# Designs tried in a protein design run: designed miniproteins, single chains, continued (2). Part 107

Each design is a single chain, and the fold is of that chain. pLDDT is the mean over its residues in the fold that is shown.

## One batch from the design tools (miniprotein)

Design m7715
Fold by ESMFold2-Fast:
Structure m7715 (fold): chain A 61 residues (1-61)
Amino acid sequence: TKTAKLPAIDTGDVAAGEVVKHADRVLDSVTGGKAVLKAEPAVKPANGEDVKLDLVITGYD
């Protein structure tokens, strides 16, 4: 398991306190191995600042 840090994301259209989410993605083919990106949900701060997310990369073969 590896963790990758993302830069702050723009939450301009997300209401304060609303959750910012990312979908899981498969990076590699089944034959070549697998890596899946998974980002934890983050809540937009009430002060309207950008949100920083951590990606956890799992499923290496």
Scores: mean pLDDT 40

Design m7716
Fold by ESMFold2-Fast:
Structure m7716 (fold): chain A 61 residues (1-61)
Amino acid sequence: SLDAAVARNVRAFAELDPETAARAGERLEPVVRELVEQHGDDPAALLGPLAERLREYIVRS
């Protein structure tokens, strides 16, 4: 399901970049959901775009 794909990608990203995931907080799940809907369930393709979008929230702070 979409929810399962989102949960898996959220976990994968948190394992690879725990600091960015923690700082994204409530923003992490909605962004992952949007990217899964746009690009499909491909963790390798999603992690780069996800990291770039979330960096905008933490780097500009």
Scores: mean pLDDT 74

Design m7717
Fold by ESMFold2-Fast:
Structure m7717 (fold): chain A 96 residues (1-96)
Amino acid sequence: EEVREKVEEALRLLEEAQREAEKQDPFVATAAREARRYVKEALKNPSDVYSLEQAAGLAEAAAELARKDPSMAETARILEEAARKAREAKELAEAA
C-alpha cells in the first residue's frame, strides 16, 4: 500500500513534468516519458525494484537536462521530486 502511494505520487509528478517539458525541450520530455513508462510498470507490480530504479535514474537525468535552462527550473524541481518518490518507493519495496 505505502509503495503504491509513492509510485502514484511519482506518476503524477512525471505526468506534470512531461506536460511542461513538451512546451520547452523535447529531450527532457522524452526522458520524463520514459520514466513514466517505468513507473506505470511498477504500479502494476509494486515489488518491481528494477522499474523503480530506472524511473528514478531517468527522472534525475531529465532534471539535469532541465537545469541547463533557467526557465525550466520548476520542471527540474518537479523531476527531482519524482525521482525522490521513486527512490522512496524502491526503499519500501526492498524492505518488504
Scores: mean pLDDT 84

Design m7718
Fold by ESMFold2-Fast:
Structure m7718 (fold): chain A 66 residues (1-66)
Amino acid sequence: NSAQKLAEAAGVSVGTIRRIAPDVNSAKPSEEDIRALKEFLLKRFSEEEVREILTEAGVGAPEELL
């Protein structure tokens, strides 16, 4: 699932991802969840790495991310 993939990629627990983006595993994660994940990941990774992580986790591939 998306939360597990994000947790593995970011090196954090699934619980941490679920706290930041509680609806990340839903069919339509909220814009707030996507924004919170971007902010969290950008503190640890580059914009390119964050885009790749989000795309691989299946939470979004639109140009409007990042």
Scores: mean pLDDT 71

Design m7719
Fold by ESMFold2-Fast:
Structure m7719 (fold): chain A 73 residues (1-73)
Amino acid sequence: MYLSPEELMKVLASLAGVKSTDFSNLSEEERKKIADVAEQLGEMPKGTIKPEDVLSGEKVREKLIKYGEEAKK
């Protein structure tokens, strides 16, 4: 089962090299890095996760679930 939205955001931030644990205070550049990592992790097309989706870990989690299930076949 997938992580909670908060746990998922921590993992994605770590993979993106973002050291902040306060996701409400992420810069636009940090949000873009997290979005890119989430797309890579979920094997999603570029542009599937928007930087604004990163402000809501729920949206990122839902997109990862959708594409993760498709990837499992």
Scores: mean pLDDT 71

Design m7720
Fold by ESMFold2-Fast:
Structure m7720 (fold): chain A 56 residues (1-56)
Amino acid sequence: MEPVVPEEPSIDEQSRALAETAERLGAPQELIDAFRRARSRAEVAEGAQRLHDWLQ
């Protein structure tokens, strides 16, 4: 166990959490699918920006 590890969640974990959040908020399936298909941090960030734009 390493208590001092500034480790970020994996892309899969981030994508899943954002997809679940988008689904809970009633976002379009296209946005949810974009998160589920994200393979890189940049793709997750683009999805998050699109979700933010949809909410605003």
Scores: mean pLDDT 74

Design m7721
Fold by ESMFold2-Fast:
Structure m7721 (fold): chain A 57 residues (1-57)
Amino acid sequence: SEIEELEKKLEELKKEIQRLWYDFMTSTDPAIQDRLSEKMKEYEELVKKLEKLREEA
């Protein structure tokens, strides 16, 4: 289902964000901060979309 697909995508993004967060804590590279910001935004949008679908289900 669409909900199941979104949940899988959220799990994948969460793992990616966690990795980037570790990189952010151990590095002063501004490119990591930009990547983390972008992935966090993507995660938030997917969470909102999933919540809306669950409310409508």
Scores: mean pLDDT 80

Design m7722
Fold by ESMFold2-Fast:
Structure m7722 (fold): chain A 83 residues (1-83)
Amino acid sequence: SFWKILEKEAPFAVNTLAGIIGGLLPPKELIDRAAEEIAKVAKKHNLTEEQIDEELFQPLLRVSRNKDAIEYLKEKVLELLKK
């Protein structure tokens, strides 16, 4: 599970995501940092954009109280994966 990999390798990103799920609005700087850590872990494990969307972003969009923050995070991660 990509989520379990993130819990081990990017705990800061997971903590930021937990806040968003719970309805907190983190500062943009924390969301940007979470996106950088998620993209780094995804690249390290050679995950495709489709795998990341299915395993991370689609579950987060279903459960999150702040869907706009998750959509923003997704866009930033996908931009970073193309670099």
Scores: mean pLDDT 84

Design m7723
Fold by ESMFold2-Fast:
Structure m7723 (fold): chain A 78 residues (1-78)
Amino acid sequence: MTREELDRQVREALGDIYAYLAKKAIERGDGETALSYVEKVLELLDEERAKQVIEEFAKMARDLGYEDLAKKLEELAK
């Protein structure tokens, strides 16, 4: 395993951690914290995977009644 491969794996792991933190923030209605973590997900994860995760978060926010947060998440997934 090269240093570049390790750096990629670390970045992916951090992205997954931030995705989990974003999910927890959405569950508790903390939109500002959720959006900050989602920005990290977009920075750290592959574009296709990041968009998929954010689309799932937007659906979850809408299902929970956080319509403004869902709209902001949908804009980030575009």
Scores: mean pLDDT 82

Design m7724
Fold by ESMFold2-Fast:
Structure m7724 (fold): chain A 101 residues (1-101)
Amino acid sequence: SEVEKILEEILELYEKAKDVDLSTAPEEIRNFVLGLEYAEEALKLYKEGNLEEAIKKLEEAIKHFEKVIELSPDSGLALASKKFIPKLEEAIKILKEEIKK
């Protein structure tokens, strides 16, 4: 699935982010990790066939990545977020087309 490929590519960074202590992390790092967590939850929901909830989680992921860009526009996390947002928007588009069938 193209949706699975998109989400798995984004989530390659999540394995390194899982050990981040969100209670002490700076706000930009916290938002980046939350974006990845929502993308991971969306992938699980997609595999379960819950497409409408998967879309909602992808929309939440986008909001968190947009917040990273707002907080630290010149950071490596913002650069990654700028690459992830269009991919997540494409995944949402594919899922909306699957729901219409």
Scores: mean pLDDT 84

Design m7725
Fold by ESMFold2-Fast:
Structure m7725 (fold): chain A 88 residues (1-88)
Amino acid sequence: MKDLPEEVFEAEVLTALALIMAGIIKSILERAKSHDPETREKLIKEVEEAVKRLREMADEISKLDPQGAALVREAVDEIEKEIEELKK
């Protein structure tokens, strides 16, 4: 069994990585607004795969840090809302 400091470190690192990924995704979606329809559609598909990974990360984080998981899930919900607006 890992020590408590290692578990805390793993939860914090995973939360940080998830939030960094969410920030990158938001940047990609903002840039996608300025792209042609074909490029935009391709970027949206890549982002949807990344969102699935973020949800999996949030589920893993929730085992150790429910608050961190909530932050990641909130970021995912914002991203999904932006994706739906771009699909119009």
Scores: mean pLDDT 79

Design m7726
Fold by ESMFold2-Fast:
Formats: C-alpha cells, structure tokens, sequence
Structure m7726 (fold): chain A 61 residues (1-61)
C-alpha cells in the first residue's frame, strides 16, 4: 500500500476544501472533504487528524 501517496492526496484534498470554504463554495468543499476522508481511510494514522481538521474548518465557517 502506498501510504505516502494517500497521505499527501488526503492533505491536498483538505487544503482544497478549506480554500473552497473561504470562497463560500460549500458544495465543492464538501466534495473535497469526502475525498479527503476516503483517502484518509487508506492511512488510519492520519484519518482522525483529517476528520478533525475538516470538522474544525466546517464548524468555524
């Protein structure tokens, strides 16, 4: 399993979701958030962090 690839991809999807939230594009942000979680499921070590970061971003919005 390519943990490094999934970790980087998940982090990139989180970054995209946060940027879309700043623009008010909730639909696209949610899509990228879902993608980040799906990628994070491949790397359990980062899944909780990815979920927490996304939850904080959406709650703060």
Amino acid sequence: MEKRFYEIAAENSVELAKGQLERGDIKSAQSNADQAILLGEKVPEILDRVRAELEEAFEAY
Scores: mean pLDDT 81

Design m7727
Fold by ESMFold2-Fast:
Structure m7727 (fold): chain A 75 residues (1-75)
Amino acid sequence: SPELLELTVRDYILTALKQAGVEPKVSTREILEYAGLSASAASKKVRELSEEQRKRLDDAVVDVIANDGYLPKRK
């Protein structure tokens, strides 16, 4: 959605989790680290991310939703 592209990456993550009915159990920073993104990406607009970065972000959000607000173990 064009409206979602104007959100900060942080607000995008929180909005997606809220829409899925999932309460985050990990920080935005931890989700970004899992996605292979820098912590500074949290304040960027979603539209400023590359296509690859957006896919990594979306994959990370899907994993958080699938794990009830937690990240799967990286090991």
Scores: mean pLDDT 83

Design m7728
Fold by ESMFold2-Fast:
Structure m7728 (fold): chain A 65 residues (1-65)
Amino acid sequence: HMKKRKEEIKKNQIDELKKFVERLIKAGVSPEQIKKALDFWKERGLISDELYEAAKKTIEEIEKK
């Protein structure tokens, strides 16, 4: 039922968030600080619940190494 266009948009947004998270960690920002920033953005309506979950999972994977 979902259109391919919506899937592409979601994929691009997830990719952008992954790059943002990766840059912050590479710059020496702690995963905990990034999680707090994600909470703030979700509260402000800047990201969807799906994107928020994807970003948090990305952080957890990086932490696990």
Scores: mean pLDDT 73

Design m7729
Fold by ESMFold2-Fast:
Structure m7729 (fold): chain A 85 residues (1-85)
Amino acid sequence: VVDDYFKELLANPDSLVELPEEIQKRLEEIKKKLEEIVEKNKDEPASVVMEKLGELIKKEAKGFPEELLALAYAVDLVVKKELEK
């Protein structure tokens, strides 16, 4: 069930799958912080950026679903940054 949600989110960013409100609010806060780290570290190698994003997720996320969804978003941000070279 959680894996199906994760796959759907990665395959379709415009997915209409609803998360519980508490998880949605926490993810929005984490996403904003992840975007800040990527922006401040644009000149850093992707591996260094990913390490910093992982550390933030470990501090801020409250449980496995939030960690997985935040990691998926972090990977998307780093991939987009690298493709813009």
Scores: mean pLDDT 72

Design m7730
Fold by ESMFold2-Fast:
Structure m7730 (fold): chain A 84 residues (1-84)
Amino acid sequence: PPLLELAQRLREKRQESLERADEAERNGLSEEAAELFRQSAELYDEVLRVLSTTQPVPVTPEDIEARIEQADELRERGEEIIEE
């Protein structure tokens, strides 16, 4: 089902962001990058929580897409800082 596939992808993205944050912190690469990765993971977690509820929530599909896009953008900025 598309929703299950989306949830699996978001869990993978969340885990990747958390691993990147830990790597940046442990290696002293960048505090700014680590913060961006953690913010990215938090947004993925928020979307996952919305998708897991059976209760009506005042959130549109467009709102969900925007949050995912924002999380992706934060992760990309963190990667740019580290790869520089």
Scores: mean pLDDT 79

Design m7731
Fold by ESMFold2-Fast:
Structure m7731 (fold): chain A 70 residues (1-70)
Amino acid sequence: LSEELREILRNTLAALEAGNVAAALKGLEDIIKEYGEEYPEVAKKVEEALRALREGDVEAAIRILREILE
């Protein structure tokens, strides 16, 4: 992963851990738009995290983001 993408993922995870769901949603949507073609495997996992977050499953979204970051 690019360092820029890793930074966005880390910031999104930090926002979720702080309870800022709105900022996290924006971050995940931006990743899909900007990096979806370049990193399709990461984009699929980000889409899963975004779906979980939209369903109110913050814990699942955090788990998925941690898995991407390792």
Scores: mean pLDDT 83

Design m7732
Fold by ESMFold2-Fast:
Structure m7732 (fold): chain A 65 residues (1-65)
Amino acid sequence: EVTREVGAVIRMMGVALEQGASVKKFEGKTITVRLPEGDPAQVEAARAALEAVAAEEGYKVVFEE
């Protein structure tokens, strides 16, 4: 449903912004994200957070290098 999808998108974008990641596109149930450049531990934490929120919302996350 549209209302639930909008909420999911906003939540995932919020997590991406908080982690310093850039959302590149939404396509169906897939979100494409570019991870921040920097400390490997920070990049790994951002990846884990985005995978977790996407899984909760029923989305797949794809990381662009």
Scores: mean pLDDT 76

Design m7733
Fold by ESMFold2-Fast:
Structure m7733 (fold): chain A 85 residues (1-85)
Amino acid sequence: SVREELERGVAEAKANAAELSPSSQLLVNYIEALLNKDEEKKKKYKEEIKEELLKKGISEEDAEKMIAALEKRIETLDLNAELPP
């Protein structure tokens, strides 16, 4: 399933954390929080990702749209993975 592929990708990224940039580690942590439905960690990492996007010259509105698109994608994939075969 797509959820299992994402969980595997997160696990592999965490196993290789020393090879990841701080921004990549932050993204991995955010995706893990989305997959685990950890609302407190989602809020924390969402704000940290937003700040990183702002530092790269992305507007606040565009940063929020990018984060919302990622959340929607993960939520949609999770919902599809929860359907019985």
Scores: mean pLDDT 73

Design m7734
Fold by ESMFold2-Fast:
Structure m7734 (fold): chain A 78 residues (1-78)
Amino acid sequence: SSMTVEEWIIEYAKSLGFTEGQARQIASLIMSDEPEVVIKDSSPRLRLPGSFPASSLSDEQKELIKKAIETMYNGLTV
């Protein structure tokens, strides 16, 4: 069973302590060109197709996505 980029982002966000709803919103914000939710200026945005397999991500891309999710977590929990 292949995991998509969207599923991988959701799983990682949940591993940090986000709820299912928060994790889905974060995945949408990271993958969307025009997010409707205003996040802090320190929160990154990335253009990535959620339907791509997670195995297509390079180690550098995975690190950037993880840092993005961690930045959002710190922005929402502190």
Scores: mean pLDDT 66

Design m7735
Fold by ESMFold2-Fast:
Structure m7735 (fold): chain A 59 residues (1-59)
Amino acid sequence: MLLEATIETKDPKKTIEYYTKVLGFEIEEILKDDFSKGGVVELILKRGDLTLKVTIKVV
């Protein structure tokens, strides 16, 4: 089952570090990589049988 999460943050890199370093997800695909203010970073993350699509809105 695909889960989705939308996050608004001033620091998208710290959000990615949290999901990968703390929660143990691996980056499977990068769909969008605009890290500028007002940009969107969109990733497909995987951990075991769990797939998570994360949309990060940079504020």
Scores: mean pLDDT 84

Design m7736
Fold by ESMFold2-Fast:
Structure m7736 (fold): chain A 67 residues (1-67)
Amino acid sequence: EEVRERAEKLAEEARKDPSKAPEYMTQLARGARAGTPEEAGHYTLAMGRVRDAYNEAKAKAQAEAAA
């Protein structure tokens, strides 16, 4: 499950540094295009997790700016 582990690792890195989420999303999308349909599923889930981490960080930043 090296593809799944790679995708999850990128999602974890994005959670640590959400500002890099667009870069990791690009890497995951490239992996999904190059892989099998099964692998594409794993990359798609990881992309969702990266997007969630980015959106959460963005929402917190906007809330802090509004306060």
Scores: mean pLDDT 74

Design m7737
Fold by ESMFold2-Fast:
Structure m7737 (fold): chain A 89 residues (1-89)
Amino acid sequence: SESEEERKKREEEYKKMDPEEQRKREIEEKLVEIGGEAYRIMQATKPGSFTNEEAIEVAKKIIEERIKKGEISQEVRDYFEELVKKEKE
């Protein structure tokens, strides 16, 4: 496993070389956090009986609340919507 310091150093090196790939990584990390939170909420509300569609709706609500608070950008919502479209194929 990488130390937090080694991970930060590697992230800073990528940041200087490719800003667009860095933005994509930041969005992906935020979506992993949001997905985990949505899953925990569904497990507390409907343990063993929730659907992926219900979890997606909870995740959308978390994204909108975080955007309203200024914690994440609209790009996170746009990326999430594209992932949801691909999963419905």
Scores: mean pLDDT 75

Design m7738
Fold by ESMFold2-Fast:
Structure m7738 (fold): chain A 87 residues (1-87)
Amino acid sequence: ATAADVATVRASLARLKADPGIEVTRDGDRITVVSLGDLASLELVVEEMEALRRVPGVRVSGTGSVWEVVVEGDAALREAADAVMEA
């Protein structure tokens, strides 16, 4: 992964975790992102899912208010996701 890819994963997941209208949970290699009903939070989820989808090695699936993210890329991408999810 490039430094830009790593930065995108860190920034997107951190922004999602910081929003009180968004629930971000992790189970193994899967990160689940749920919008809790606020339109601004829903729009942020969609925007960040599109950003993450552009990163090679990141799989994004789902629609509307419920999404799953799997970081299947190199160790740098997985470490970036791990660091944000553990914080």
Scores: mean pLDDT 82

Design m7739
Fold by ESMFold2-Fast:
Order: sequence, then C-alpha cells, then structure tokens
Structure m7739 (fold): chain A 88 residues (1-88)
Amino acid sequence: VSDEEFNAHVSELGARLQRKARELGFDNLVEALETALLELGIAQSEEEARALVGEIFRRLMAAKSLEEAEAILDEIEALLDRLKELRA
C-alpha cells in the first residue's frame, strides 16, 4: 500500500468514526471517546480518559501498516458502539 493510499484510507475511516460520534450527540470523536472511557468505567478520571484517548491517537499515527491502523480504528469503533448501547 502506498503512503497516499494508506493516508486516504485512514482519513476515510476517521471521517466515518467522526460521523458516528456526531450521531451519538458529540461535536467530535475525541469528546465521544473520552465520554465512552469514563461511562464504561475504563477511565476513573477525566485526566486518565484524556491520556488514554491521546495514547489511542498516538498509536494510530504511529501505525506502519494498514492492518495495524484498521485494528486501532476497530478498537475506537467498538468503544463508540458500547457507549451507544449504554445510552440507548
């Protein structure tokens, strides 16, 4: 996969997750993920939630393969889906 194809694919998946966050009532993906980590009890504080979200995005930006990036994006989508179920 070329760097351009990799970046385009990651950007499209990121845009899809941003749309999913907005459907849940959040302005952006970061806010949705911080809320998911707190409400699911994964993070015990707002500071921990911010640190965990920062680490997820750091891992995503450091991904060296499409497979690695997709695994991280799947992790993000699973958190949003769990938040949606919790709030339904």
Scores: mean pLDDT 80

Design m7740
Fold by ESMFold2-Fast:
Structure m7740 (fold): chain A 66 residues (1-66)
Amino acid sequence: SKLAKTVRAAVAMGKMLKLSPEVAAAFLRRELLEMGMPEADAERLARLYRDGASADELARLAEQIE
């Protein structure tokens, strides 16, 4: 899934750059919006990431939206 790959890449980049949870969540939201995910879904996934959801959980949810 294109969206699932985007989630994994964005989360990995955030960890590599040692971004704060808020900045990492905002980065994930922006990447998902650029990939064409609806704003409400991108916001929900970013919030779940802030709340501690794993990259695997987020990728599976993104694949269900795709």
Scores: mean pLDDT 83

Design m7741
Fold by ESMFold2-Fast:
Structure m7741 (fold): chain A 116 residues (1-116)
Amino acid sequence: MSRLGSMALLAVATKDVGLLERLKKETIKLLEEGDYEKAKVGVYSFALAAGRLGRPDMALEMADEVIKIAPNNPEFLLELAKGLKTEGQFEAAEEVIKKFKEKFPNSKLLPEAEKI
């Protein structure tokens, strides 16, 4: 299991919002460093943990940060929406997909977004 995935599980098990904030910071750092494969794991794991802890607001804040840091990488918003939907946070997942459509209206990933 990845370190980011382990951190997400620990945050959920302990109900520790501080660990969730640390996971967010670690994920954003990976995104800024161009480690997109680990950043995708971080974004998805964060969305799962935030959804499970009843904090979809934190995932929406991450969507805005991801758009700012990686404006040409639409896939990170899809990972956020998938994680939120997996944990039953349907309204927050729809809001992330709305942000995706507004920021990436001509993306080749639009059909994938419609399936979420």
Scores: mean pLDDT 83

Design m7742
Fold by ESMFold2-Fast:
Structure m7742 (fold): chain A 82 residues (1-82)
Amino acid sequence: SLEELRQQAIQLLEEAGRAFDKGDYKKALDLAKQAAKLAQQAKDLITQGSAYGLMGEALEKLGKKEEAKQYYEKAQKLFEQA
């Protein structure tokens, strides 16, 4: 169901946040990518946007500032649609 996909996306996003807080930026990025995909399938714009935001923060920590900017812009557009 869409609700089950939404709950899975939220759990992955929470795990991505914990990985980020521990300094595991590559793991945070991978988990946030999975969360974004499930949130998109669930049609949850807020969780998808939050996942893109965390991907941006992880990319900045990994030195990929231009890629980070693109994900921040994608997150902003999703929040504006929500």
Scores: mean pLDDT 91

Design m7743
Fold by ESMFold2-Fast:
Structure m7743 (fold): chain A 95 residues (1-95)
Amino acid sequence: KEEEEKKFEQELKDLKDEIENLKKEIERYRSQGVAIPDSIFKNADNLIKKYEEFLKLLEEARKSGKKTKELEDLYKEIQDELKNLQNEVKKLGLS
């Protein structure tokens, strides 16, 4: 549906902003001398890489005039992983 498409486009933009804010938050804690676990850096890097690959696949799907449920589900997984990682990073500042 067109309304669902427009909402999804906005969610993609918001997701990018959230990923950029996550990177800034990690850098902020590091600059303050907070010890950041290697797992957080690795998970953040993997999430960004997965998101960029998703955008590439989504653009190809749109360019070909085809959409897949798999791409929608992958986006949801990325969004959930981002939220979990944001919570872990935020927890670093509370300790």
Scores: mean pLDDT 75

Design m7744
Fold by ESMFold2-Fast:
Structure m7744 (fold): chain A 79 residues (1-79)
Amino acid sequence: SLVEEAKELLEKALEALKAGNYADAAYYAFQAGMLLLSTGDPSLLEAAQKALQAAYAAQKGNVEEAIEYLEESLRLIEE
């Protein structure tokens, strides 16, 4: 499903951040956010917004903020 693919991308974004690959992290987080938005499910809107915020933070090198947003997005998907 699109949600399962988004979850995988968010997990890849976290791995990329830990490896110092901020561009890859931003790309994966952005893709995850866009997939969640494409579902049209209002319950996934907050998770999508967190993923997009994580992408922006990762692009800027704000690692702590990016991790927090990615973890929030993952939590919201699982609830």
Scores: mean pLDDT 88

Design m7745
Fold by ESMFold2-Fast:
Structure m7745 (fold): chain A 97 residues (1-97)
Amino acid sequence: NAKEYLEKGKEYFKQGKLDEAISYYLKALELEPSNKEILLNYLEVVKKYAEEINSSLIPQIEELEERLEKAKTKEELEEIRLEAEIILGLLLIERGL
C-alpha cells in the first residue's frame, strides 16, 4: 500500500534517517508513480540529503519542487519523478556511491 510506505517514509524523515525515508518513498512511487503528495515528500527528503552533502544540485531540486507545485497532469508528474530519480542517482555518486 503506497500510503503505508509514504507514512513510514515520513516517520524516518522526522528521525533524520534520510536513506530509510528515501527507500520508503521510492517504494510508494513504484506503486503510485504520479502521486503528487508522494513526489512532494520525496523531493523534500532529496533536498535535505543534498543540503547535508553540500551538493551543487540544490538549484535543480528547487526547480523540480516549483514545477511539482504547478503540475496538474499525470505526464508532468511522471516527468518530475524521472528527473528526481536521476538527481538522487547523481547525489549518490557525489557521496561516493
Scores: mean pLDDT 86

Design m7746
Fold by ESMFold2-Fast:
Structure m7746 (fold): chain A 80 residues (1-80)
Amino acid sequence: AKVVAKNATGGEAIGAILEAIGLSGDDAKLKVEIKLESGVEKTVVGNKEEVGKAAQEAFSKVPEEELDTTIADVTVETVE
């Protein structure tokens, strides 16, 4: 597993996830772990589209004004 964002704002974390997804093969399965400073942890396993959507949804409940104050750690890895 590779840490792609650490102590990142919510917006930076989303960007890092989408970039890591974009660098993966179209048939790759990805595992993404998102840890928010609030203690919320989300793990998603799936293809590029599933992981990208789930990552965006993880931050969709954070108000846009709070994306700069929401701190997230993100790890991405290719699975099988």
Scores: mean pLDDT 72

Design m7747
Fold by ESMFold2-Fast:
Structure m7747 (fold): chain A 64 residues (1-64)
Amino acid sequence: MITEEEREKFQRAARAARELMREKGQVPTLDEIAERAGISKEELEEVFKKVAGVSPETALRLLA
């Protein structure tokens, strides 16, 4: 199971990714998502793996 903190980080990252895609019209990098969400790239990758059970790159495409 994921923690409440990890779920919150995931939701924040997902929102950041959607906002960036809307602004730029293209899939954002993990660095851009992490910066906007206010978390580290490493934390972002960990959260995507735990919550989605897939690679961060795959999870990013699924959020589009």
Scores: mean pLDDT 73

Design m7748
Fold by ESMFold2-Fast:
Structure m7748 (fold): chain A 82 residues (1-82)
Amino acid sequence: SAGVEKIEAAAQKAAEKLKPKSLDDILTEEQAKALADAFLEGGKQAEPELQEAAKKAAEAVLASVGKTLGEAIAAGYEGLAS
């Protein structure tokens, strides 16, 4: 849906700002917070069901501290789908 795509675009833009990071680089707590904030901001104006999904995505990203950036993004997208 357009709402999910908007949230994903916000997260992707935030991930690109973490340069020079590859998807295999380890995610720091500060970077995880920035990605989680992007999911929450993207979801803030969405329909209630997408707002809850964005919150789950943000929580999944924060739980991915110490994992790779790629794993954190994947966990966030899985949260959006739940």
Scores: mean pLDDT 74

Design m7749
Fold by ESMFold2-Fast:
Structure m7749 (fold): chain A 56 residues (1-56)
Amino acid sequence: MLNEEQKAFLERVALSALRRHGKAAALAVVRETHIDESLPHAAEVLAFVTAVIEGA
């Protein structure tokens, strides 16, 4: 699971993308991002960032 530091960083990144590109474009960028499967919480990162963008 993501810790508070990781969540704060990802929220900042997600909100920055949302502010710059809008919801649809920000979601497209997240979906097109190459997440290395070697990252043990890659799925959690994608879910969290997507939820932040959709919830904003």
Scores: mean pLDDT 68

Design m7750
Fold by ESMFold2-Fast:
Structure m7750 (fold): chain A 103 residues (1-103)
Amino acid sequence: RKLFEEAVEKFYEAIELLKKAAELDTNPQARELLEKAIQHFENAAVFASAGLTNLALASAKIGLDYAKQAEQLANPEARKYVQEAIDKIKEAIDLVEKGAKEL
């Protein structure tokens, strides 16, 4: 249960990093992928806060795929923030999976 709170924190940390990346990136395609990633991570955070583990993981994994695509297209400055966000999302996924096993 505390693990879901920590996961939600990691999702919102990642969202802020992706918003920063979108502000720095001049590539419209990278920005669109970042916006899609943000939307899916916002959904993942909401589902995690509700204890809806399968929905949280599904949303997080879709968002992670968009974030990885954005990373490949991102300029070097934006890419640093995208990479940090990806690491935060991986931590959030691990926390959600561990929280599910403790139920």
Scores: mean pLDDT 86

